# Ledger of designs, part 83: designed miniproteins, single chains

Each design is a single chain, and the fold is of that chain. pLDDT is the mean over its residues in the fold that is shown.

## One batch from the design tools (miniprotein)

Design m2865
Fold by ESMFold2-Fast:
Structure m2865 (fold): chain A 87 residues (1-87)
Amino acid sequence: MSPLEKLDRRVLYLYLRLSEAGDEAAAQALADTASRLFQAIKDNAPEEEIEALKEELIALIRAVRDRFADDAQVQALADEAIALLKE
């Protein structure tokens, strides 16, 4: 599985967890930012643009991690997604 496929699966889990909690606005923001990052990578956008989108996605993932502090699966997947984004 590619690093992007690993990231996408982790972001999808966090998206579904936010939707289950009724936070559709946060879920949509996470999905939109991830989609923009994946499109920028596919289009071979400048490194600066990709780095800016990675930072934006990391901030959103950190917010999900902080919201679900007692959810061990969310904590693990959020930390793994952030690690993938820093590579």
Scores: mean pLDDT 87

Design m2866
Fold by ESMFold2-Fast:
Structure m2866 (fold): chain A 69 residues (1-69)
Amino acid sequence: SKKKQEERDKLLAQALKAAERGDEESWQKYLDQALSLIDDEKKRQALRDGLLDPLSRELSIAVFRAIEK
């Protein structure tokens, strides 16, 4: 739903901010929370894999949002 998408996007934004600060603990916490809002296992795994590379994180999130209907 749109509410779940907005909640996920907020959590991903918080995760990225934590990563920028070098706060690995908050990055993992927010990332896990955001991924838990994705019911489709394949979509969840694809996003997770994209986020493992720091250089592709923002692009992976943008692509996921575009594909997610």
Scores: mean pLDDT 75

Design m2867
Fold by ESMFold2-Fast:
Structure m2867 (fold): chain A 55 residues (1-55)
Amino acid sequence: EGNKTKVTEEDKEELKKRLKEVQEEVGKFTEEQIKEILSQESYEDATLKTVESYE
């Protein structure tokens, strides 16, 4: 899509749950990284932060 999609609070809660599961399973994503990912206003920006934090 040409425009960024706004992330709803419900979407952020689902994303947080998944990030916490990955943290517990493989030790990736610190609390600070999760907070930064969830602070993004768009799905695209949250995805970019997730990839950056995972590497």
Scores: mean pLDDT 74

Design m2868
Fold by ESMFold2-Fast:
Structure m2868 (fold): chain A 90 residues (1-90)
Amino acid sequence: MEKEIKEKLEKAEKIYEENLKKAEEAIEKHKSDLVKASLEVAQKVAESAQAYADAYKAAGDTEQGAKKVQEILELGEKLIAEAEELHEKS
């Protein structure tokens, strides 16, 4: 149980780090295609939020899980705003 919870949290963190990097790369790569950039960001944000939601639910920490999911969703909104700004400047 204890080891399983730690492994799930570590996996969620790794997924989040990899997806954040991919989202940032997608914004730069698709600066001329705002729709494609936004969809890629939304997908990576959703995957990261789900991984943390599952990990914190397994830990029984619903409050911390909800807070982390909200933080990731807010980051997603900021990344989409950055994609819009980059598109306008392109």
Scores: mean pLDDT 82

Design m2869
Fold by ESMFold2-Fast:
Formats: C-alpha cells, sequence, structure tokens
Structure m2869 (fold): chain A 56 residues (1-56)
C-alpha cells in the first residue's frame, strides 16, 4: 500500500524548520533530518515528535 507523510510528521517538520533544523517528511511516515549536525538535529526532531513518529 502507498504510505503518505502523516499530518503529524508534517507538523513536526514545520516545527523543526522554525528551530532552524533541516528536515523532510518521508513517504513511509518517518522524518529525515538533513544538515551538518545530523545527530544533534535528529535528537531535537525526536523531542518535537515525542508522539508516535519515527525519525530517520
Amino acid sequence: MLLEPSEKALEVVEEARKRGVGAIAAPDGSILVLGPNVEEDRKAVEEIAGDEIEVG
């Protein structure tokens, strides 16, 4: 079945963007973090996502 980015994943991406973190929502419902500080930025996105969203 086709997976679409969840509404929650898109909201997390927007919040990450507001914090200066480069992130995109993946078709599998996860969030992919981009940038030079990937490990630190991924932790920040995981904190924002602190619901049921997988961060890749």
Scores: mean pLDDT 68

Design m2870
Fold by ESMFold2-Fast:
Structure m2870 (fold): chain A 67 residues (1-67)
Amino acid sequence: DAAAKAGAEAARAAGGDEAAARASGLWMQHIYEGNGTAGNGGVARAAAHGDAAGRASGKQGLEAYRL
């Protein structure tokens, strides 16, 4: 959730789609936590990657989940 929020906020600041960025951030959070990087490390990495993905346009997350 923290990573999803960070991604959404970054996308909003960059003028992207907040909802799609939130979805992207949440997906990245699960990836890093699933690889055994949990807690602060997992959230921080997911937030950084979610931030970058969110900035792209915010819609990347929704496109990924639609498949």
Scores: mean pLDDT 53

Design m2871
Fold by ESMFold2-Fast:
Structure m2871 (fold): chain A 86 residues (1-86)
Amino acid sequence: SSEERVRKTIEEIEEELRRKGRLPELERLTEEFLGMSLEEAEKEMLKRVEEIKKNEPDEEKREEEIRILTTAGLKAAMEHLRKEAE
């Protein structure tokens, strides 16, 4: 399923970030977005992505920061949708 594919992608990103010592940043952002409504979390994530695109001149750093942020947003969205379905 698409949900299983997304979950596997998140797990692969989490393993990479754990090796880089950046997993706590992902977890903190995920908790922050979980404290918001689904709509508010999506809006805030997109706003922060645009800020990174404008303010981070290093392509490699920009891509990694966006990946962490969008992964946190995706994790929060999946949890919000799971709770709504129950």
Scores: mean pLDDT 83

Design m2872
Fold by ESMFold2-Fast:
Structure m2872 (fold): chain A 96 residues (1-96)
Amino acid sequence: DEEEQALLEELQAMIRAGTPVSEILDWYLDRMLANSASPHTVVGRSETDTSATVTLRTENDIEATFTVTRDGVLSVSMKDLKTGKETPVVSLNILP
């Protein structure tokens, strides 16, 4: 998919340029949420020099936690607040 490839190339460029990890994560989430019909509320943010994390809550009481690291790893986990069930963390290496 050319759109997925373009997204990955942009993320790679931002990592290589030394763009702050919080800006990389916010850029990614803006692109992802622009194509989503589901309302999301930001319920948590944290940032270090090497990592940025954002937690989003959906109307269905699912919390999705996204993390981007300076080393170019994007990670996602989800928690169902009604059942307490958590998914395993899924990680993508942005850099080849």
Scores: mean pLDDT 80

Design m2873
Fold by ESMFold2-Fast:
Parts: sequence; C-alpha cells; structure tokens
Structure m2873 (fold): chain A 84 residues (1-84)
Amino acid sequence: SKEQLERLEEALERLRQALLARDREAAVEALREVNEIAPSPVADELIRRLGALSEEEFAALAAEVATVEDPRDVMPVIYRHLRN
C-alpha cells in the first residue's frame, strides 16, 4: 500500500541517518523497523551482524551509505556489507 511504502521510506531514511551519524544502536533499531514493515527471511541475521560489526567495518558501511542519496538504496549496501 502507499502507507506501507511511505513508512518503509521513513524507516530507511532513519537507518541511513543513523549510519551516517555512526550511531549503531539507532541503526539496529531502524533496521528492526524496516524488517517489521518489509519482512525478510534473513532479517534477524542482518540485525545480529549489524550489531556485531567491528568499529572499522561499521565505519566502512557508513562511508558507503554516505554515497547513497535515495533511502531505498540503503538496503542493497547493507546486504553487501553484512553478507560476509
């Protein structure tokens, strides 16, 4: 629905802003919200991995997210970084 898309875009923007601020707690919270709106079979694993990233890995993720202007492109970046 339109309301679900708007909520998803808002949650993705919160996730993007949390990553840009390097606020891991806020990023984990925003990722949980994205999963509540758009459930994924790998969501729990992504949330766990995001929380477990090293400071260097988290900084690298934040730097790549800084190149993203559309919040909808945030999840592809997260999948790429959290898959390995």
Scores: mean pLDDT 83

Design m2874
Fold by ESMFold2-Fast:
Parts: structure tokens; C-alpha cells; sequence
Structure m2874 (fold): chain A 56 residues (1-56)
């Protein structure tokens, strides 16, 4: 299953980590969490099956 969690939250930016069996699902899950919080995705970094999303 795919999971996403907030690593850091500041008034200016939120850092979200997504993890899944595939990188595409990790990215999708992290972006979905950002959108649910009303944030705009600024950047996405992919490392193996982990996605790091910077959201504003």
C-alpha cells in the first residue's frame, strides 16, 4: 500500500514523503496529500520507491 506523511511543516512550505511499492504510486500519494491540504506542489524528488514533495 502507498503511504504519505508530513516530514516538516512551516508557514512557508511543507515537506511530504511518499512511499509505495512503485515510484509512480509514491509520487501520486505524496501529491494527493499536498492537494488535500490545499497546497501547491513546488518540486518532486524521487529516490528509489520514495518521493519527496516540497509544497507551498
Amino acid sequence: MATAEVLEETPEAVLIRGQAPSIMEAVKTAIELAKEKGLRVASVEMKGNTAIVDAL
Scores: mean pLDDT 81

Design m2875
Fold by ESMFold2-Fast:
Structure m2875 (fold): chain A 67 residues (1-67)
Amino acid sequence: GHMEEELRKKALEIMEEKIKKAEAFAKKYGGTVEIDYDPEKKLTIKIKAKGKTLELVFYIEDIVKAL
């Protein structure tokens, strides 16, 4: 329905914001970011900086449920 489409659109916008924040963080610490984005399922972000790796996984369903 129309409401489900709006919630999905908002969840995708939140995913894009997470990508931008991760890229800014990696740039600040002289690191790299690897992004694997499936807009039907999940976003995986890997940040490698200062010899450390941070992995973040966001599921679209979890974001929609939080709205």
Scores: mean pLDDT 83

Design m2876
Fold by ESMFold2-Fast:
Structure m2876 (fold): chain A 103 residues (1-103)
Amino acid sequence: SLEERTRELLRETERLVREVEENSDDPLVLAAARRIREVLRRARELIRQGRYRDAYRAVRDALDIARTLLEIVREGKLDTKEAVLKVIGETLRAIGVLLDLEL
């Protein structure tokens, strides 16, 4: 079901965000991780309301961002990090606006 898939993606995204936080003390990385957690909190609220499609889209997009963030942390790339984090921030803001969040 869409509910089951949404809950599975939510757990996976939370796991990736934890790995990011465990492997980085960088303030920009931690700020991005915090914004992902805010999106996940809103997605959980949408799930409680039965709005599984909206929750699924938000969690799926947050999962992609979390994967990108974890790759940045694992690869230790210094030269592209700030530019990539700005794009992540813009995407998280767009998701937040759709979910009525100030990101």
Scores: mean pLDDT 83

Design m2877
Fold by ESMFold2-Fast:
Structure m2877 (fold): chain A 61 residues (1-61)
Amino acid sequence: KKEYDLKDENSVYEVREVEVDGEKKEVVVKLYEEKNSYNDVAASLNEEEVDEINKKILEKK
C-alpha cells in the first residue's frame, strides 16, 4: 500500500482494494476533482483508470 501527500482539500486520495475487470487490486481512489483536474494525479494509475475504479466502488453501494 502507498501513501500520498495530501495538500489539497479539493482532492482526497485513498488506497483501497477493489475488484476491477475480475481482479482485486490495490488502487488509489480519487474522490474529488483537483483544481488542476485529473491530469495532475500522481498515482500509479491514469485518469481513466481512477475514474473507472471510482465508478466500480460507487456501484457496490
Scores: mean pLDDT 50

Design m2878
Fold by ESMFold2-Fast:
Structure m2878 (fold): chain A 97 residues (1-97)
Amino acid sequence: MSEGLKALAEKLKELEKKYPEVKVEIDGGTFTITVSSNKVALTLAGALAELHKEYPEIKVEIEGNTFTITIPDNEKGNAVAEEVAKKIEEAVEKGLE
């Protein structure tokens, strides 16, 4: 796993530790986020839709309150991982206010 994807994984695990409403599972470049709050789910869905629009290489699958994000383990994925981490953190925090 690239350095950017490792940093994203670490950030998402920090969010899981900080917020009991957030659960994260990581398998290589695939990140599964489950949220127990409908408000967080709505804000996260909007943020991920915009991310996919800006970075079509990022695959987003939504099933209820479970979000599966697949980022390619290459230079492009490494470059966008920081933006993905930022948008997820902002969406979770906005949904929890």
Scores: mean pLDDT 81

Design m2879
Fold by ESMFold2-Fast:
Structure m2879 (fold): chain A 72 residues (1-72)
Amino acid sequence: SVEDLQAMLKRNQENIKILDQKIKELQSKIASLKDVDPKEAARLDTLRLFLQTVKNSTQFMADRLEAKIREL
């Protein structure tokens, strides 16, 4: 139903906001560690890249859901 698609879209949008917050927190931590502990900064940057990939995939699904809702 349209209601089910709207619920899924809302859930994906909420997940994107959570991922954005986590990515921003990691970016701040990486910046603070670059000159102090470059190995730890590199490790956290790998995690940031992973979360960015998850966010991009979630955004792609959200965009597809929104397009489908607009066609109904």
Scores: mean pLDDT 90

Design m2880
Fold by ESMFold2-Fast:
Structure m2880 (fold): chain A 62 residues (1-62)
Amino acid sequence: SLLERARARLAEGRRLFAAGDLEGAGKQYTGAYTLASDAGDEALRAEALAEGRRVAEQAKAS
């Protein structure tokens, strides 16, 4: 389902962020946001957006 795929992208984004791969994490969070939006899951969409923004802010500090 779209929700399962969105959750998988969110989990992979978290893994990549923990590993220091800010670019990879950002791409996964963007993918999770799109899939969550298509699925109509507002909470998951908001979570992906918030985590993606944190990654973008950290990348700008690098």
Scores: mean pLDDT 86

Design m2881
Fold by ESMFold2-Fast:
Structure m2881 (fold): chain A 59 residues (1-59)
Amino acid sequence: MLVPVKLSDGSKVTDAEAQKVAQENGGYFAFIDKENNQVVVHVPFEKASKVADALKKKF
């Protein structure tokens, strides 16, 4: 499933950093949605909360 994770104002996360965090937590890939100031992650349903929490903690 796709999970949007809001970023902090002024966050300068890169695609590589988002991808690394997502993959380390059981996600498949991530991309930055700059228009909505968020990272969108493709994850298994059972890993969605873990990946979202990791991204929120990091960024």
Scores: mean pLDDT 76

Design m2882
Fold by ESMFold2-Fast:
Structure m2882 (fold): chain A 65 residues (1-65)
Amino acid sequence: EQRKKYLEEALKAIEAGDLDRAREVILNAKQKGLLTEEEANRILQALMDGDREKAIEILKEVLKK
């Protein structure tokens, strides 16, 4: 599904060190209604803080839902 594809793309971007790309993917997923406001904001906050480990942790939790 589109939600899983966006989250997987964001994960790959973070692992590649491309936090700007990860942020873009999450914003696009939020705009398409694939993420809740809470889910998107938690991930975006971690990315803004430069906390790659936290962003990955949140993405994996969201993927389980």
Scores: mean pLDDT 83

Design m2883
Fold by ESMFold2-Fast:
Structure m2883 (fold): chain A 65 residues (1-65)
Amino acid sequence: SGSLTIPNDSDTPVRVVVSRDGEVVAEAVVAPGEALVLTDLPPGTYTVTLTRADGTTESSTLTIP
């Protein structure tokens, strides 16, 4: 198991979607200066998608051993 911390370093809320093997495992709106903390994650490939207040999206893929 592992952990994932997704901080919001912007001044607006950010929508976060975390998926594992194509299934959504977490979805949250992270307020300015906050972080989404996920613990006890099973091993696998995770995709994190951030959607900012202006509609800009970014995604990254990471592996939890």
Scores: mean pLDDT 82

Design m2884
Fold by ESMFold2-Fast:
Structure m2884 (fold): chain A 95 residues (1-95)
Amino acid sequence: MMEEIKKLVEELAKATVEKDGKKAEELLEKLSELAKGLDREQLEELMLYGAYYLGKYLAEAGVPEEEREEILKEMEAVSEELAEAFRKGYEEALK
């Protein structure tokens, strides 16, 4: 179950970076349905996983630093753990 949901989260992160709004919307609908059965700890795990892959795919796509910094600030407004997962993703992609 979690493995399948994590795969959808990775696909959502990639679709978001590629600006494929239709695919991102379809993936969000699927994730919303699957998320109804998850507890808070599982939802937090998926949010951190999604932030990591969003950071990784943004780094690989060569997105401008200003755009990455704006996303990072939005994540920091939600939680420090989310922002740290995002930073880890893009830093590891550059190694």
Scores: mean pLDDT 81

Design m2885
Fold by ESMFold2-Fast:
Structure m2885 (fold): chain A 83 residues (1-83)
Amino acid sequence: AEPSEAEKEEILAKMEAELPRVEEAIPEVIESGEAEFTPAELDAQIAKLRALKETGGEFEKKLADLHLELLERVRRAVEERAR
């Protein structure tokens, strides 16, 4: 079933609160090899989320913004590791 407005607000609040912790863990996850990401795959996902953000409602837009911030951080960490 579709989340209620209260559930949507709780999801956004939880994601926003957890985002800095997840972002801080990104370099360790990449170093451990638990996640295999190519820059091209990350760029494709970022492009898809940006497109969805243009057509979504307020909840979908905010959720996409949080995911974009996370993926852009992962993209930077992958690029830095490649050096």
Scores: mean pLDDT 71

Design m2886
Fold by ESMFold2-Fast:
Structure m2886 (fold): chain A 74 residues (1-74)
Amino acid sequence: SAALRGEVFERIAEVARREGVDLGDPSLSDVEQAQALIRAAEQVLRENSSNSSLVAVLQQRIDQLRQQLAALAA
């Protein structure tokens, strides 16, 4: 659902902020930004492994980001 996608995005943004990553930084390349998003999303998954609904949406998002990264790095 849109609500779950929004929650996943907010949790990823929270982890990115905690790790000192500015995802809106225009100096970051598309590859660097995708890598930072994947790292943050993987951390959210580790911290929320007991929440099956969140894990399902998050895993799908990580898979999509990995596909995007592969395309950008081609």
Scores: mean pLDDT 74

Design m2887
Fold by ESMFold2-Fast:
Structure m2887 (fold): chain A 120 residues (1-120)
Amino acid sequence: SEEEVEELLELLRKAFKEIEEEYKKGELSLEEVVESVVQAIGLLLDLTRDFSPELQEKAVEEFKKLVRELGEKLNLPEEIIEKLLEGTDRALKLQLEGKSEEEILEVLEETLEELKELLK
């Protein structure tokens, strides 16, 4: 339901605020921030899998806004932000096409490897 989407987004907002605070304290590296965001993409898709396609697209659109806001607050390179958003869109597309959880996780792992290379 739309209420379940809003509850999920509220949990993700809180998680992203904790990531922001831990990064600013020097408790998280930039690589660990990126890993946490990729894990959040996987969790979002898993929790929304049984939702209608319209609700899945709505949840992902709002999640992408949270990712961009976090990236801007942390002064992440635009290439990193764009790759995170691209990975989110690719994973949603696979889920809407009925691909397995394993195939979605493979795409997220590939996205994380590409992000780690961009951070070097």
Scores: mean pLDDT 87

Design m2888
Fold by ESMFold2-Fast:
Structure m2888 (fold): chain A 65 residues (1-65)
Amino acid sequence: SEVDLAIAYMFLALGDIFSSRGNYEEALKLYEEAKRILDQLPDSPETARLRAEVDKKIEELKKKL
């Protein structure tokens, strides 16, 4: 749904803010929540792109933990 997509964007944005401030554990939790929502959405170019983006952010963040 459009609401779920908007919520996924919000969690992604919050994760970026926490990551930029060095709060990596909190950022990881926020990115994982975004991923959980995105994984429940229908396949589209937008959701595929966002899934790839969040997966990359999670991978990069795990290297800092």
Scores: mean pLDDT 86

Design m2889
Fold by ESMFold2-Fast:
Structure m2889 (fold): chain A 87 residues (1-87)
Amino acid sequence: MKKKELELTLDVEDAESLKKFSDELLTAINEGYDEIKIKITLVNATEKQKEEFEENLEILKKRAEEAGIKVEIEIEYISKEEYLKLK
């Protein structure tokens, strides 16, 4: 069984990070991974940004599942203060 694990910390102001993540996920799907586990920490997100982010993840998850790949997504929401403590 070929597994891919992705762990990301995303600032809501960094749209390029989301695009790069989407590209990496699509590449993993094309490379024939059987399972993809994604852990995402989203920093300083408004409620609207959380909703939009989760909608985009559901679209990506559906694409992977249609390709026969098991996708597990874990999302954590943290404040800017918590993010600074991790550095």
Scores: mean pLDDT 72

Design m2890
Fold by ESMFold2-Fast:
Structure m2890 (fold): chain A 66 residues (1-66)
Amino acid sequence: APGDLQAATAPPEEVGKRLAELALENGWTKEEVRSAVRAMANAGVLTPEQAEEVERWALKYLEEKE
């Protein structure tokens, strides 16, 4: 079903928020969050445009939750 697929069907802002939550839970740095988004783009899970949007949302959420 649509939405059961991970980053491929989820909105970029939702993927970014979830990534920020994982980063906070696991103690990831901002650089590790950026690296994770880049890895997803390189794997073809996200388009370059989606990757930029996901990274922006993830970093915004991460910084707001400091």
Scores: mean pLDDT 73

Design m2891
Fold by ESMFold2-Fast:
Structure m2891 (fold): chain A 85 residues (1-85)
Amino acid sequence: MLKELLEKIKKNPLDEEVRKEAGKALTKLAEENQDDLEKVLEIAEAVAEMMLIVLKAEGKDVEKAEEQVKKELEELRKLIEKAKE
């Protein structure tokens, strides 16, 4: 699912219907996997990648956003690892 959604967004980053469909699917996956922190992290990483693709397609500078997203995802990974003690 996540790879298919990412490919759809890459192909049609400015298509509102594709973005709405992907958003609904991601929300449903997150709801179904609330108790699986690793799966939630995978979904969060996919959402971040999709958002960066859309922002870049809109002509926005994503370099700083990419660095910030990487930092936030790394912090989230550390929190999840610590929670598994």
Scores: mean pLDDT 76

Design m2892
Fold by ESMFold2-Fast:
Structure m2892 (fold): chain A 80 residues (1-80)
Amino acid sequence: MSLEELKKEALKKIEEAIAKAERLLRQETDPEMKQKLQGLIERLEAIREAVEKEKNKEYVELLLRETEAIIRELDELERK
């Protein structure tokens, strides 16, 4: 996979993860869970900025793996 293709994949997954986290945040009533979801959104936004600026393929792969870990955490939170 080229650097360009890898960045495109990472950005798509980040956008999907942010959308999911924002949806869960709107539906959530627990203040502690709201804070956790907000923190995950802020982390995903930071990863997005890092991916957009990154020129090192290995580091983009690391950021993609971090994004996938956050997606798994969001999937667990969706179950309450």
Scores: mean pLDDT 84

Design m2893
Fold by ESMFold2-Fast:
Structure m2893 (fold): chain A 71 residues (1-71)
Amino acid sequence: MEEIERIKQEAEEEGQKLVEEAKASEDEEEKKKLHEEAAQLSLDTAREIAALLEGEEKAEVQAAADAFAAA
């Protein structure tokens, strides 16, 4: 669980920074780029966590990743 917790924390921190910066930005191109980076980070993180987890946790994360991809 240590690696999963670290990956999750790092992704949450980085994602929050990207979203916050996008909200503060008035540059259309920069805002779009930051939003895309946050979305990509979220997807990549979900895939990494899904690969590491087993049992019901893996199934739950996979369902969340599928829902995010469908959105």
Scores: mean pLDDT 72

Design m2894
Fold by ESMFold2-Fast:
Structure m2894 (fold): chain A 88 residues (1-88)
Amino acid sequence: ISPEEARRLAEEALPALAEALGSEEAARHLAEAAVALAAGRYEEALRHAQKALAIRPESKAAWVAVAAALRGLGREEEARALLEEARA
């Protein structure tokens, strides 16, 4: 998925995502994390994903976004630990 396509999809999905999460702030952070991941901006993606997770700790999408950003940064061990914790 291209960064431009990711931005378009994120903008189109934002209202539904905000309704599903019950938080416009969490939805905006998840959308920005997705766009940053598509662009290879992993540090920015991690910051946005962590903010979404802090607002909605039960969001599987936020956990997946954090893990994806960590993998992009080469922090494989941290990503694996996060996924292991999510399974527990």
Scores: mean pLDDT 80

Design m2895
Fold by ESMFold2-Fast:
Structure m2895 (fold): chain A 61 residues (1-61)
Amino acid sequence: MSAEERLLAELKEVFRAAQAGAPEEEVMARFGRAVRWGLEQGLSTAQIVALAAEAAAEVRA
């Protein structure tokens, strides 16, 4: 699995947790870790923002 695919999957889980009513502190901490991991894998901030937007769109219906 590519870094993009792994980050997208993790961001979707973060947004699903938020939608399910998980505590804000847990959601924000997990989101921050996912973003940091993406940067460590060499993804640009623009790529991470695009993946976060895609994940949010797929979770929200």
Scores: mean pLDDT 83

Design m2896
Fold by ESMFold2-Fast:
Structure m2896 (fold): chain A 75 residues (1-75)
Amino acid sequence: MEEEIREKTEEALEAIREGDFEKAVEIAKEIAKESNSEEALRGLIEVARALHEAGEDEAAQELENMAVRIHLELS
């Protein structure tokens, strides 16, 4: 599970590097849907950070909101 989440996180980061922000967001949503773990939370934060760096603040905010929900569930 952690390995799958990490692989998806890397795929989303690669999509951002290629300019495919829609694909990156879709992969990040899959991470959030499949797991509410600390690894999923970390992956969402990494992807959101990369989206902010690319200037995609709206997409990044969507993922940050999902990360907050997972964090509250883990608490």
Scores: mean pLDDT 80

Design m2897
Fold by ESMFold2-Fast:
Structure m2897 (fold): chain A 62 residues (1-62)
Amino acid sequence: PPINPITGEEGTTAPLSDVEEMLNELLKLMGREDMEVEMPESETLTFSEIQKLVDEVLEKFD
């Protein structure tokens, strides 16, 4: 989404490596260590992109 002059920039961003580590830790805690999540090739991820990755993990538990 475009930058809203009222709300400012879209969410927070995180380095891809940090997001990957967090998702791997989550998968490990939930007993799904052999599951791989498709990671984008961006250096950093927006909050929306992180939510998408988390949603993919949750979908695998359905």
Scores: mean pLDDT 65

Design m2898
Fold by ESMFold2-Fast:
Structure m2898 (fold): chain A 100 residues (1-100)
Amino acid sequence: SLEELKRKIEEDKKMDEEIAQLVREFNDLYDDLDAAIAFLESKISEAEKKPKKYQKRILETLLNILDVLKTAAQKRGDEEALARIDELKSKVEEMLKKIN
């Protein structure tokens, strides 16, 4: 219905703003690998508390950010960071499977 479309547009706009903010906050932390990992752990935990309709877009964004961070950890040879990032990626992938 038209009312359902209007609600979806407003929800999508709010989600776009949340995703943009998430990316901005991550960019400020990218040079500090430990801080970046801790930030992503916090955001994954926050995403679990959101309604399923909002979780998918946030989790997909977090998964993409984790892939970027994994590449950085690989270049640095940080095996502990790599293991932690892989654990977080697996958690996000499992959450996405439950939504899809």
Scores: mean pLDDT 78

Design m2899
Fold by ESMFold2-Fast:
Parts: structure tokens; C-alpha cells; sequence
Structure m2899 (fold): chain A 62 residues (1-62)
């Protein structure tokens, strides 16, 4: 299979673009690899989810 490093990198890039799902997946993958858990990815996931909710609510209000 593809190297876990490449998969993690792709997910991190997507998370930086505001993809909440990618941020969540990246955090989960990090935990599985070594059980280390990446706080940075967890923070990214929280931010992306909050931003997405705000955007959707704004659109509904229009």
C-alpha cells in the first residue's frame, strides 16, 4: 500500500484548505500509526468544522 507518510501529508494539505473531514481523518490516522495523536491536527479539525458550520449558516440566512 501507499506509505502512511504520503497519505498523512495529503490529508494535512486538504485540512489546511478547510476540509473538516480530511482533518479528522488525518488525526485518526496519526493515532493509529503510533497512538501518538497529533494535537495540531485535532485543532485543525475543530477549526475547519467551525468554519464550515458558519459558512453554511450564513448561506441559509441569505
Amino acid sequence: SVTPEKAAEALKKAAEQGDATAARAAAWMSRQQGGTGDPELAGRAAEAKDAEAAREEGYKSA
Scores: mean pLDDT 61

Design m2900
Fold by ESMFold2-Fast:
Structure m2900 (fold): chain A 73 residues (1-73)
Amino acid sequence: SMEQKITKLLVRLIAIEAEIMLGERNKDVKLLEYALSQGQDLLKEAKDLNVPQDILDRIQQLIKRAQDLIKKL
C-alpha cells in the first residue's frame, strides 16, 4: 500500500538523519558523504512515489545539511 511505502521511506529518512547527527558529532566526513549519497537516492525514490511536498522538503533539507557539514569539516 502507499501507507507502507511512505512508512518505509520515513524509516530510511530517520536513519539518514541519525547518520548526519553522528557524522557531525564525530567529524566523520566519510559518514556524512555516505549519508549524502543515501539522501540523494531517497529523494529520487520519493519523487517517483509522488510523496507529499513536506516529505520532499525534509529530504532536501537533510541533503543540504550534509553538504554544508562536509564543506565545514
Scores: mean pLDDT 88

Design m2901
Fold by ESMFold2-Fast:
Structure m2901 (fold): chain A 89 residues (1-89)
Amino acid sequence: MSPQQRKKEILEKAEETKKKMEEAPADNVYLLYREAEALETEAKDSAEGKKKLNQVKDEMDYLTKLKEAEKRRKIEEEESRWKQEEALN
């Protein structure tokens, strides 16, 4: 699979996961983490296992970036509210 195609798939999957995370955030992240752990042993012994592990890590990385973007958005919303409430003085 091309890097471009993988990026698109990760992007689409991350968007779908974002919706699911709003309902059950811990479950989705926890499942990806467990999948990565399971693949660690295979990655030591085979190129296939290493590729699978890298795919899961790419998904986790993208998901982490989405979480950081959401945190930033929430901070901006809170800062806006702070200014209205004068909580920053």
Scores: mean pLDDT 61

